# Designed miniproteins, single chains, continued (4): the designs that were tried, part 23

Each design is a single chain, and the fold is of that chain. pLDDT is the mean over its residues in the fold that is shown.

## One batch from the design tools (miniprotein)

Design m12825
Fold by ESMFold2-Fast:
Structure m12825 (fold): chain A 105 residues (1-105)
Amino acid sequence: DLARAREALYRVLDLLRELGADEERLRELERRIEADPENLAVLEEVAYEAGRLAARSGASAAVMRLAGRIVEEDPSPAVRRVVEALARGLLSEQAPAADARIAAR
């Protein structure tokens, strides 16, 4: 199931790359997965950051459609947790308490 969760996350990163998201950020996220590929907490952290990147890249609708398809194909707990983290990251950019978050860099 961790392998499936990892594959699901790579599918999201590949879609973001296709849609023109920040390549250096995508490479950083891929390196984080590769450094600890069997750690679900790391996969959830990367998924959250991928969700934020999707929102910033205008890719929210496409990424959410893919996420829905992923859950339909594999509703396993690990895949669900990664997709939930992705959705949280995406939603975090759509509820800007605003400039205070930018001040943290």
Scores: mean pLDDT 80

Design m12826
Fold by ESMFold2-Fast:
Order: structure tokens, then sequence, then C-alpha cells
Structure m12826 (fold): chain A 64 residues (1-64)
């Protein structure tokens, strides 16, 4: 699951591997930090919140 989310973050968001790994970790432990990381990457807060919610739903579906 984590490997798929890292790959998606790199391809869809243009993140480095380190950034994608940090984002995926934040999705599980501190979703607000994940939002702030995407905002720092140049996304609006609304876009960042939508992406974080989408990735969290995808992760939950893959673990179910």
Amino acid sequence: VDALLVDLAQKELGLSREEAEALVRALRTDPERAVEMLVAHGLSREEAERIVAGLRRLGDQLEA
C-alpha cells in the first residue's frame, strides 16, 4: 500500500522519492502536516486537503 501511494505521489504530484515517502508517512500519523507539505510544494490549501483526503481513502480501500 505505502509503495503504491509513494509511486502515485511521485507521478501525479511531481514529488521526489523522499518527499513522497514523507507525505505518505504524514498521511497516517499527521494528516494536517501532509496538507502543509503540499501547500509548501505550491498547492492551494483547498487542493492539498482534497488530495490528502483522496490518498487517505485510497490507502484505506487497499487495506480493507
Scores: mean pLDDT 76

Design m12827
Fold by ESMFold2-Fast:
Structure m12827 (fold): chain A 68 residues (1-68)
Amino acid sequence: SGEEHLARGREAYAAGDYEAAFRHYMLAIATGEPVAAEAYRELGRLAEELGNLEMAAEYFAKADELEA
């Protein structure tokens, strides 16, 4: 489920496995409305950690779009 992918993404992020975190967040988005907005927010935070501020802004905008 999307919820499971979101949880796995958070576990990977906590472990410093950003590649696995990204993959799981993308799967949550693909399969898990309404968790898609939360997964986009987590992608935004991941992008911030990697110094990709432009990408972070895009992901946060997608989260806002879904929670309007």
Scores: mean pLDDT 84

Design m12828
Fold by ESMFold2-Fast:
Structure m12828 (fold): chain A 83 residues (1-83)
Amino acid sequence: SMAEEKVKKLLEEAAELLRKAGEAYLKAQQGDEKALEEAKELLKKVKELYEEAKRIAEEAGDKESAERAKKGIEIVEETLKSL
């Protein structure tokens, strides 16, 4: 379905941006102050993608994808609070 395809794409995009956020965080640990802000911005975007994926999955009755997205939101929020 269109909902299943959209959720899959959102989760894949979130995973790619999360990887990029990790790369930016490693640069920040090496003294790149700009990389820390880039990591925060990427993490905020990851959260938005997971929130959209959760809404669509819940609307479609896809409990597994909704729970995965919810867990992703929680992890990103905790990470952002630590930065």
Scores: mean pLDDT 88

Design m12829
Fold by ESMFold2-Fast:
Structure m12829 (fold): chain A 110 residues (1-110)
Amino acid sequence: SLAEAIRRAVEGETLVVDRETARELRENSRSLEELMTLFLRRAEEAAREADAELLGVSVMEIDGEINVAVFARSRKDGKVGVVVLAERLTPEQRAAIEAALAQHLAAAAR
């Protein structure tokens, strides 16, 4: 589940790829706006279930592909992680998402 992916991300994995949620949202969305609306609601619910604070949801176009990511912070120890909705990540996509995670870590420290 997305909640389990968020839990794993904030409990040590830092970056988790959620293929199941990616497929579900793509199959049930007719536009990027609809996909983002559905994902924001799902991310808020999943973060609550994972005992995490939702820091943000972002959409990134990397090498012609749209990647959607949720950034969350554990309410237990303050660790930050990211869940990416994708089947697989290229090294270039992973690097871009890790850079975005670093930006969220800097913002969260303010």
Scores: mean pLDDT 74

Design m12830
Fold by ESMFold2-Fast:
Order: sequence, then structure tokens, then C-alpha cells
Structure m12830 (fold): chain A 76 residues (1-76)
Amino acid sequence: DELEREIARALVAMQIAIASKGGVDELIATLERLSKHPNPLVAEAARKALEAARQVKDTGSPEEVRNAAIDAALAA
């Protein structure tokens, strides 16, 4: 169901927004936990967000890492 996928993506995006307030390392740790979530749609969105966050982490600002993770989660 497309609605279930949309809800899973939105939940991951919300968790990213909350975790990002604790900094990039807390955001990465939160995404690593969510990538192991029993709901496969949540796990997939989190995995894609984690990949995007890791790619930006070394060169980007914390805001760029957050935005890349949110965009990847919503596109999952």
C-alpha cells in the first residue's frame, strides 16, 4: 500500500528531525537503529537516509547532513 510507504517515510523523516537536534553523530546512531527496525519499509527509508547522511557527513554542515537524510528518507 502506497499509504503505508508514505507513513513509514514520514516517520523516519520525523525521527531524523528530532535526532538532528543532538548533532550529526546522534542522527547517524538513530538511523543505524532504524535501519534494523522490524518494519521493512521503515528499515528501507532509514537505510537510504543513513547512506545519504554518511556521504555528506565529511564535507557538509550538520544542516546539510540532516537535509540529505530527510530527502533520501522521503524518496525511499
Scores: mean pLDDT 85

Design m12831
Fold by ESMFold2-Fast:
Structure m12831 (fold): chain A 55 residues (1-55)
Amino acid sequence: EGEFSEEAIEKATKALVEEAKKLGIEVEVPEDMSKEEKLEINREIRKKILEELNK
């Protein structure tokens, strides 16, 4: 997982936000973003999803 396009990152982030919502996790993702900012948000959402699934 060394390289991702901005579109791939956006798609993954949207999918994670939808999964988080299904688990009752509310997430806000800013639209004015850099690639690094999107990657950081992506990681945080994934962590929250994993924590909910491990309850």
Scores: mean pLDDT 73

Design m12832
Fold by ESMFold2-Fast:
Order: structure tokens, then C-alpha cells, then sequence
Structure m12832 (fold): chain A 104 residues (1-104)
């Protein structure tokens, strides 16, 4: 049973000159504090390059929102992967979610 819920709001497409905004919301329905991590990767030939990462503690019965923002340039064209992961205080992975999008 999932005591943690993850929602990723990512654009389907982003154009050069726009600001990319990815919103990760983590809801902790458990009795213990958890740590949420949101990571943005660029995907090139099957290789993942970490671009941005944010983390926050999520208290029992609460929610946090992590916002990843990046201004898109010509060098940013390509495929992207967002990974959201939630860990307990012992470092055990409790839940994960991912989303993909493209920059044109």
C-alpha cells in the first residue's frame, strides 16, 4: 500500500526562449517524515545527465511542492526525463515516478 503519492506536472513540449517549469507534488499519508527528491535529466544517446535537483522533507500527513525551473536556450534542445523519488529516514526508497518531455 502506497503511503506516499507523487504527482509530476511537466510540459509536453517546450520551445527555445521559454522557461521550463516542472512541478513535483509529494503527499505523505504515513506517520513518519520522508524525504522527497526531484531530479531533471537530459537524455542523450541513452545517457542521463543531471541538470537540476531539489529535495525537501515531507512531514507526516503533509504535502510539499518542488518546482524545477530552467530558461531554455538553443543548447537545451532534446529529450528530458524527470524523476521524483521518496525515501524514508533510513534511506529506503518508498515511491518513485517519472515523466518525459521534449525541447524544440
Amino acid sequence: MNVVEITIEAPKEVKVGETLTVTVTVTNKGSETVTAVASLYKVEDGKLTLLLEKSADVAAGSSVTLVLEHKITEEDKGKYLVVASVYDKKGNLLASAEATFEVY
Scores: mean pLDDT 84

Design m12833
Fold by ESMFold2-Fast:
Structure m12833 (fold): chain A 73 residues (1-73)
Amino acid sequence: SAAEEEVQALVERAGEALRAGDFETARELLLRALEIALETLREQGVPEEELERLRERMEAMIEGIVAKAKAAL
């Protein structure tokens, strides 16, 4: 699907940004991928309470990824 392709492209670009030390771009791309994924799940009927919990967990995971990448450089 177009949404799956866009999420994949954003995640790949985020990986490139992390390797380049562009942590703000990587964070922005990962958060954008998350929003597309959450919208797809909303369209599939996932409840808003579940989507909000998933958002919080994924945002924390993104922050952890960026922090770990910064520490590795």
Scores: mean pLDDT 87

Design m12835
Fold by ESMFold2-Fast:
Structure m12835 (fold): chain A 110 residues (1-110)
Amino acid sequence: SSIYTELVRRATILEFLLLAVETELDLVEERLDKIPLEQARKIIEVARENIEYAKEELEKLKEEFEKNKDTFSEEEQKELEELLKKLEERIERLEEKLKRLEKKLEEREK
């Protein structure tokens, strides 16, 4: 269905956004002792904004999925459920990574 295709498209774009966030946070973590503090802060601020956007978008995707659940095939339903679960787990992991990096960055300034 067109709704299924649109939800998969939006979920895939969200996966790409989360990969970009993870890549930037990994860069900050790997270079924590050498990266300029101002640059690290900007990356962390943008990552926080993107994680909050991702959380809001995921909730919208979950709502649209539940509203249209009866229009999906069994295979489409399982695929979307798995995709949404993976996005939720990735967002949680990135929030924890962000929190840890913020603490490490604060310690570097002391």
Scores: mean pLDDT 88

Design m12836
Fold by ESMFold2-Fast:
Structure m12836 (fold): chain A 97 residues (1-97)
Amino acid sequence: MIDEKEVAEALVRMLVALGEQAAKKGNYEEAAESYEKAVELAESYGIPYPEALLKLGEAYAKLGNLEKAREYYERAIELGKDDPEVVERAKANLEKL
């Protein structure tokens, strides 16, 4: 059976990749939109994807929205307990805000 959650996971990864591509071009508004869609889809299907929260926080920091950046970094730390690289990067980014 095609698992809806498996399809959602593939779409989440694609949205993160699109956001990274936009961020590399300096298009942080487009990056934030793609990462936000990835986060919404992942949460809807119960897929833990703390890296998407981290990247969304980084995009908001680049846009000067430091309150949203902090919110998403904190959420990335809480969700990413099993991903030490994401947790340490989110903590480092919080210290730079």
Scores: mean pLDDT 85

Design m12837
Fold by ESMFold2-Fast:
Order: C-alpha cells, then sequence, then structure tokens
Structure m12837 (fold): chain A 86 residues (1-86)
C-alpha cells in the first residue's frame, strides 16, 4: 500500500507539472534528465551518481511511452537529485 500510494502521488505530480508547463509527461521527465546531467557535470560528481543517471536514462529509452515507466523514472530522478544536493 505504501508503494502504491507513492506511485499515485508521483503520477499526479508528473501530470500536474505537464499540464502547468503545456508539455507531455515524457517531455517533463526528459527535461529533468537533461538538467541533472548538466548538474553532475558542473559538480564533477562521482562515477556512481553518473552511472545511476545512465541507468535511469536507459530505463526511459526502453519504454518512453509507458506511463508506469515515466512515473518510476520521475521518482528515481527525484531520489538522485537529493543525492546530488548532499
Amino acid sequence: SMEERRRRAYRRRLDELAKQKGKTPYEIVKDRIDFLKKQLDLRNASPELKAELEEIQARLDAHPDDEDTLVEVFYRLDELAVKIAR
């Protein structure tokens, strides 16, 4: 139930951001990946953090039109952003 609640919360957040910005959920997720790539480069981040972003990108590239994949990727990007900010 906690995993289902988290998934629903991230789905709603992604849909609201897409509506607010006049973009698709895919475009929101892609923009966030591009932003985090730039942050990792600017901060000269660890190879481990760079590898995490590459895994997230590969997951998105495998299923770019799957809603569950978009929500999972969006959640993983949020978790990665917290690690980068530390």
Scores: mean pLDDT 86

Design m12838
Fold by ESMFold2-Fast:
Structure m12838 (fold): chain A 87 residues (1-87)
Amino acid sequence: MSLEEAFKEIVEKAKALLEAGKPMSVILQEITEMLEKMYKEGKITEADYYRIGTALLMAANDPRLTREEVLTFFEKVLEEIVAEREA
């Protein structure tokens, strides 16, 4: 089970919700639930969970960002974590 694959599952689900016209609050709740489940299952560390959650919350609370831009930023944060873990 790769970290990259697990993160892609979250991003794909978030994009599907965005395409279905769901508000950011619903998308955030589902992402947060998936991340919490991954943390409880040991797929990500406490530091990863904190970093991802903080970045996502800050982006989502920025009214200048579109929902698409928030998800793009989220995806980049996940990609950075994967790159750092493989280094």
Scores: mean pLDDT 79

Design m12839
Fold by ESMFold2-Fast:
Structure m12839 (fold): chain A 72 residues (1-72)
Amino acid sequence: SMEEEARKIMEDLRNGRLSIADFAERLGVSQSTVSAVQAGNLEALTPALKEFLRAVERLVEEARRRLEEERR
């Protein structure tokens, strides 16, 4: 699923196990597109990549909410 792939990519990227080249290959985009996104240029994103990033954002928010609930 997109959520599982997003979670795995985020974890690999955070842990330094995923290079820019590997990240671009997994998303099916060019390395220049990944570099543009890192520089804050979101205009380079395709609709599919924007949707993927929204899935990543939702997973991060859900994880934060669950951690907060576990502390209560």
Scores: mean pLDDT 62

Design m12840
Fold by ESMFold2-Fast:
Structure m12840 (fold): chain A 94 residues (1-94)
Amino acid sequence: GTLVVNITAPTADLARAATDAVVAALATLPSVLSIDATLDGRRATITVTFADMDSALAAAQALVAQIRTLPVPILSIDVAVGSDTVTINVVLAN
């Protein structure tokens, strides 16, 4: 299974800070096989690979809870579940 986290921020610095925090949180989760992060100005995409979809779903639930504790203004968090991919879209407040 795959987890994709998309971050949209009002500044590039905030996008980087949020990305670093999310990657650090993901690195503590069991069942993570790989983490790839890409920054593009005020946007970031983090792709995480797991052995199965149940692990990806559990990680997504844990990560959403952890994102809510970050010292950044969260405007919205949206979660979409596909057949083999969970997508989390995070928008930070302007």
Scores: mean pLDDT 83

Design m12841
Fold by ESMFold2-Fast:
Structure m12841 (fold): chain A 68 residues (1-68)
Amino acid sequence: SEFGEHLKYSAENAEANGMPKAAEGLRKGAELADKGDVKEALETAGKGAEESGAKEAAKGMYEKAKEL
């Protein structure tokens, strides 16, 4: 899915910026998004971002998940 591809791209950027936990969450989120589990994908990616200290990214993902 386009959303899954976006999450994979974001994971590469997170890894390049020294946020391996965010990258892991984003890659797992991409798998869920490709299965159609968009809400769970956003929640999973958000947890990884939070664990990496990327709190603004995590907040955005959680807010978007809440809308679904």
Scores: mean pLDDT 80

Design m12842
Fold by ESMFold2-Fast:
Structure m12842 (fold): chain A 62 residues (1-62)
Amino acid sequence: MLEDEVELSLLTMAAAVAELAGDYELAAEYYERAARHAREAGLEEEAREYEELAEEARRKAA
């Protein structure tokens, strides 16, 4: 459980750094990985939030 929260924090930080660099495609990839990890951990609400962030990043990349 604790390891899942650490992984999510690292993935979301990586996504934020990618967004700051203007690499929205990479940011979307990290958010998608965070959503998958959250779902595996049973964190459905957080998984949905990360999926929405990934879609938003993809829209900015387009």
Scores: mean pLDDT 81

Design m12843
Fold by ESMFold2-Fast:
Structure m12843 (fold): chain A 61 residues (1-61)
Amino acid sequence: SARERSLQLLADNIVDSALAWGLSREQALELARTYARKMGLSEEEIEELLRLVEERLAERE
């Protein structure tokens, strides 16, 4: 769906930014939560975004 696609793109952008800035896993997850809250995402969408970010960080080591 368009919503799932948007969350995946947001997760990719957050992970790329976190890696470029040298952020820890915990800092990357806090960045994701802060960004999602500012964008008006629901708690369920925030939880899904955090899951996608965690998966992407794990894939990159």
Scores: mean pLDDT 83

Design m12844
Fold by ESMFold2-Fast:
Structure m12844 (fold): chain A 66 residues (1-66)
Amino acid sequence: MTVVRITGMNATGATAAALLGIGTEGAEVEVGKNGDVVVRGPLSEEEARGIAAAGEAGGGKVEIER
């Protein structure tokens, strides 16, 4: 199980990261009131990197836990 936590994003980055997580089979997406996004589940390395890249493009700080 992989957890991708992203904080400090602008609205565009938060939306992109959340949508990628929602589109990922088996993933659970949580969006906080401050725009923080957490995606957890049986993520592939490619899926986790894609979500992280979307968050980073929005100015986010990414933490990946396995």
Scores: mean pLDDT 81

Design m12845
Fold by ESMFold2-Fast:
Structure m12845 (fold): chain A 77 residues (1-77)
Amino acid sequence: MSQEELDEKYRKEAEELARRVGEALAARDVAAIQEARDQAKKLLEEAKKNGASEETIKMLEGVVEFADAAVAEVRAA
């Protein structure tokens, strides 16, 4: 698999996970947010191991941070 194909795959998965976090946040579903976060974290480790681009790694890191912020927001209310 080329680096471009790898980056495209991870970007699509990151976008889908970010969408799931947003939907779970709107539903105030902490369990769903945590599940998406755990998936994003596993994907981030896989992307680092497989030599994904810095931009792709930052995108996955952003999804994990978004999920952490979403959990904090639901718990604060």
Scores: mean pLDDT 84

Design m12846
Fold by ESMFold2-Fast:
Order: sequence, then structure tokens, then C-alpha cells
Structure m12846 (fold): chain A 87 residues (1-87)
Amino acid sequence: ELEEAAELLKKGLEAYRNGDYETAVEYFSKALDLAFRGFPTVHDLLGKAYYKLGKYEEAIKHYERALSILPNDEETKKMLEEAKKKA
């Protein structure tokens, strides 16, 4: 389960690097389903991928979830404010 989630996360990151944000969302979402729901890193990655797709409301939801788990993440706070400006 955790090893499978890590492999999905790796595939999502590769898709994100290649500009394939839709595929990145698919892999990150699958990783989130297999990993702990309270994992802030996966929510942050989903937020970034949704932001790149122009889906700012979805990006906001995932950034807010990441911050509910790790409130002092400065980068996630910055990305949340950027998404709010676009929404």
C-alpha cells in the first residue's frame, strides 16, 4: 500500500515535470487514496497540479487541507493566496 502509493507519487511527479498536469492529478489522487488522507505533501502537490490546470477552486481546497495538517508551511500559504487571486 505505502510502496504502491510512493510509486504513484513518483509517476505523478514525472507527469508534472513533463507539463502533463491532468495525468499528474490522476496519479496524485490515486496516491492520496492509498496514502494517509492526512498527508500534507500529496495535498500540496494536488493543489499545484490543479493550479496549473486553471482549476483554482480545486487548488484552494487542497492547499487549505495541506495547511490544516501543517499550518506553518510558508510555500503552501503563498500558493493558497495566489490561487485565491485567480479564483
Scores: mean pLDDT 81

Design m12847
Fold by ESMFold2-Fast:
Structure m12847 (fold): chain A 70 residues (1-70)
Amino acid sequence: KEEYNKELEETSKKLVERMQKEDAEIAREIAENPDLDPEKIRERVVSFVADALIEIGDAIDKYLKKKKEE
């Protein structure tokens, strides 16, 4: 059924939107704080990527389990 496919698509959309918002936020912080430590930016990017990978993994796992049960 389309329901599970739509949820996966919505999750993907949310992740893309979060990536775009994070990019904008990082650009804003750089513009507002020229003394910003590059390592802090790196830590933020790494944390965001790790979080995104977890969300993608969870979404794929749920999708595959539901597809297999169908």
Scores: mean pLDDT 72

Design m12848
Fold by ESMFold2-Fast:
Structure m12848 (fold): chain A 67 residues (1-67)
Amino acid sequence: DLLEEARKRFGEEVVEAVVELVEKNPNPSLEELEELAKKLGVSVEDVLELVYLINAHFLLEEHKKLK
């Protein structure tokens, strides 16, 4: 749900690019986030919010698998 909401708010292409960054670098630096934001034509705040939403989505998926 959080990932679907992120796609609705920011667009599928932007969300996919941030997911790829997080998968490549689980701890992306602020500089990496700024570079991606410039490349996608969005604010660094939008990219940061997406990183949090994507991480929250994966945490929720893990939590649902737990007792």
Scores: mean pLDDT 76

Design m12849
Fold by ESMFold2-Fast:
Order: sequence, then C-alpha cells, then structure tokens
Structure m12849 (fold): chain A 74 residues (1-74)
Amino acid sequence: VSDEEINDGIAYILIGVGNLLASKGKYEEAVKMYEEAIKLAKDEKVKKEALLNLAKAYEKLGDYEKAEEARKKA
C-alpha cells in the first residue's frame, strides 16, 4: 500500500469519526476531525467529502463564512 493510500485511509477514518461527533452535536470536535482529514487526504474525492462535511459543521456552529469557504474549495 502506498503512502498516499494509507493517508487517504486515515483521512476517511477521520471523516467517519467527525460524522459520529457531529451526530452527537459535537460540531467543534467534528470540525477538528474534518480539518485533519483535509490535511492528510491526497485523493480529491476524499478531500471534497471532508470539505463538504466541514461546511455542514460550520453551518451548525453559525459560522456561515467558513462554511461557504469550505464549499467553494470542495
């Protein structure tokens, strides 16, 4: 398995953890998970998935400017 495949795998796990935190209303913690996933992801599809989830979490926190920025990057 390549370094890129390993990083994308970890990024996908972080997205899953972020989604679980978001489902519990822990949006601030979910944001941190999505940000780490974006940093690690090399696959554009994985990165886009993390960015879209980050945008939703920011919307729940009332940070509409950061949510819009994340959506534009996705």
Scores: mean pLDDT 84

Design m12850
Fold by ESMFold2-Fast:
Structure m12850 (fold): chain A 78 residues (1-78)
Amino acid sequence: MSPVEKLLEEFRKEAEELIEEMIERGVPAYVIKMRLMAMFTERLLEAKKTLSEEDVEKFVEGARKVLLEFVQRIEQLE
């Protein structure tokens, strides 16, 4: 597995666990979004230290899709 694929898989798993726990507890959507953005920022900083610029771009593109997926799930809470 490439370093990019590994970081994306780890990010997806952590984000999935976070959103499931917070949704179950009835945490407000804006708080969940803030936590997801903080997690993304931490992973982006790690990617910038360990990956080439091209691989960082691939990580950002993949992470953006993961974030969009989870934000949509959070916004579907009624």
Scores: mean pLDDT 81

Design m12851
Fold by ESMFold2-Fast:
Structure m12851 (fold): chain A 74 residues (1-74)
Amino acid sequence: IDQKEIDEALARMYNAIGKLLASQGKYEEAAEAYEKAVEIYPEYAEAWRNLAKALREAGKEEEAKEAEEKAERV
């Protein structure tokens, strides 16, 4: 297993944690988990989309728009 495979696996774990937190209404914590996922794997479109949703639910519209634009470009 090379570093890229490890990074993708870690990013998927953080994305899953974010989904769990979002399902509980913990949108700020979910956004933090998704931010870690996209930091590790910037090409992770699903995590960028999930980040945008969590940021909107947390009232961070400007940051949500930036995350949505990132999701469209990867």
Scores: mean pLDDT 84

Design m12852
Fold by ESMFold2-Fast:
Structure m12852 (fold): chain A 66 residues (1-66)
Amino acid sequence: KVEELRKKIEELVEEAEKNPSKVKEKLKEILKLTDELYSIEPSSKLVAEEIGLILRAVGEEIDARL
């Protein structure tokens, strides 16, 4: 399950990176999945990696706004 959540988060981030205008809608789902992942493995390095991916997606949204 943890690996499945990670894979889905990665796919969503990749989609967001390909379509910056869709970042907001993808971020909502990414955050939901990341919260689920954190509840399963709070101190995991996996969580830190997913946060990094989310920050990259957010960066694209900010760049698109500016």
Scores: mean pLDDT 63

Design m12853
Fold by ESMFold2-Fast:
Structure m12853 (fold): chain A 55 residues (1-55)
Amino acid sequence: TVDDMRERSRELVRRMREAALREGLTPEQAERIARESPDVDEATRRARELQRQLR
């Protein structure tokens, strides 16, 4: 259902945000990556790339 899809989308965004935070990003950076990434693997890759650029 539409409600199930919305809950799944919120959970996916939360997991992507958590993945970015685990890579050492700020909550603001993690939120941006979660919003722009299609899945957790891509969010993790983008988070690592951003973290690499900051160091």
Scores: mean pLDDT 77

Design m12854
Fold by ESMFold2-Fast:
Structure m12854 (fold): chain A 83 residues (1-83)
Amino acid sequence: SKEEKLKELLEKIKNGDQEMLASILSRAKEVGVPREHQLSMEGAAVQLGAKPVTELIEPSEEVKDFTKEDILELLELLNKSLK
């Protein structure tokens, strides 16, 4: 399900998958997620142990079909993981 895919991506980010974080941020930019939410997502990931994203990459096949709504849902899951 979509919920299972979002949880899988969350765990990859929490485990330091820097390429997956960069792919998600690149997709967020493509689908028009507001910059404030992109920065919030990166900030949450950094608090979980990720490094800041200095360069965007081509979105991976795993996230190329993600909508703006899917990415905002992932951001909510990341923020919940900070508690």
Scores: mean pLDDT 81

Design m12855
Fold by ESMFold2-Fast:
Structure m12855 (fold): chain A 82 residues (1-82)
Amino acid sequence: SVLAEVQALFDRLAAEFRARGMDNDEILAEMRRRFPELPEAAQLLVRAWLNPDLSEEELRRLIELFRDDAEAVAALREELER
């Protein structure tokens, strides 16, 4: 699953950056600096992982971007319904 691979990458990098004492805004800025060509789906996953107050619009956009990954869509829809 593309979503699972992207999540695994972000889990690793976000954990490393948090261990350095970086806040969510600093982590987002650092990810943008390191990965300027990051796909929209990956950028939204960084936002979702770093910000627990992710908007319904951002969750729906993630569902659209991962629409061909049935496991990803199911997981994102479950999160949207919480």
Scores: mean pLDDT 65

Design m12856
Fold by ESMFold2-Fast:
Structure m12856 (fold): chain A 62 residues (1-62)
Amino acid sequence: AAETIELAIETAKIADELEKLGKKEEARRFKQEAQEAMLSGDLERARRVLEEAKKALEEAKK
């Protein structure tokens, strides 16, 4: 679905920022989970992954 693709793109952008901050393991995890949610069309999982990635980025910026 288009929505799961858009959410995966947003999660990937956040994961790229996490990688720049040295959180490479977390970034890889979020990219993997976002890809799986996109491929399965799991909109709820895609939204959850994005929210977790945003929280991780906010924490990493402290």
Scores: mean pLDDT 82

Design m12857
Fold by ESMFold2-Fast:
Structure m12857 (fold): chain A 57 residues (1-57)
Amino acid sequence: METAERVLRKLGASEAEIEAVLARIQRQPSERKAAQLFTAEALRIIGDQIDAELAAK
């Protein structure tokens, strides 16, 4: 089983960002809603990485 922390770290999230996402996941009333929130945050991080690479050119 992969932890949310490990996946976010692989996506290049900062420690502060990982902590904030995990805190929000823990506040969700169900694992389904936590998974939806995690998926949305992971997609946002991927988008930010793509934008950063484009800006670096």
Scores: mean pLDDT 71

Design m12858
Fold by ESMFold2-Fast:
Structure m12858 (fold): chain A 81 residues (1-81)
Amino acid sequence: SELLEKINELTENEKKVLMALVAHEDEALSVRELAELTKLSQSTVSRALKNLEKRGLVERVGPKNRYRLSPELLELLKKAS
């Protein structure tokens, strides 16, 4: 799967942010909430989210810049469970 290959290319911080979103797969989380969950700075989380969005693993939703797993990744994870 192309999405699984993209996950292997991620930095450690990008993987931490992605795993926090996986743990909250039906929710849209803010940069602040992700920073609290991962124990990373908001700046680090924001950079990680930009790269995850560019790779199609995460989508930005709503006018308040909340983030969730992309529909494609969410479908893949539900199929794997």
Scores: mean pLDDT 81

Design m12859
Fold by ESMFold2-Fast:
Structure m12859 (fold): chain A 60 residues (1-60)
Amino acid sequence: SKEELLKKAKEGLKKAEEFLKRGDYATAASAAHEARILAEEAGDEELKKKAEQLLNQGLR
C-alpha cells in the first residue's frame, strides 16, 4: 500500500541519516537511494527531496 511505501521510505531516510552521522557513507548512500525511490513511488515529493539532499551532501 501507499502507507507501507511511505513507512519504508521514512525508515530508509532515518537509517541513511544515522549512517551518514557515523561516517558509513556507502551504506548511507544505498539507504538514501532506496528511500528516494520508495518516496517517488508513494508520491511524496518532500520525502524524495530530503533523500536527494542527503545524496547531494556527499553520498555519491
Scores: mean pLDDT 80

Design m12860
Fold by ESMFold2-Fast:
Structure m12860 (fold): chain A 67 residues (1-67)
Amino acid sequence: GAKEHELEAGRHLARGLEARSRGDLETARRHFEKAREHAQRALDIDPDSPGARDLLRQAERGLREVG
């Protein structure tokens, strides 16, 4: 359900942030893309989830930062 997608978004977000911190922008981009997809799916199921919305915002910011 929505919570499973939130969990997966969070895991990918953490992986993306780790990759970005070591300068691996290609790996970071892939993880931020997956985080965004899972966060969007969670938000589609539960539009009122502040957790899903926050995860989506963070993933989109990560994508902007890595290009």
Scores: mean pLDDT 90

Design m12861
Fold by ESMFold2-Fast:
Structure m12861 (fold): chain A 78 residues (1-78)
Amino acid sequence: DKKVEELQELIRNVKTEEDKKKAIDLALELLEEEFKKVREEKGVKDLTPEEQKKIKEEEEAIKNALLSHLEETINNLL
């Protein structure tokens, strides 16, 4: 996947705060694309409101964990 390769290249070559922002933005875009795919595969639109809320909470937890990990990784490179 070209976008995954682009993200890996951005992370490896991060030198500025702008590079960090680009890497984080791309990682979040890729994560949202994956969430959309998983939601479609699971038929989330046809689930109960309670199940949909739980999935959304799990997605937010994954997003927050990824953001924390990326910020720590990139800050250690800068």
Scores: mean pLDDT 79

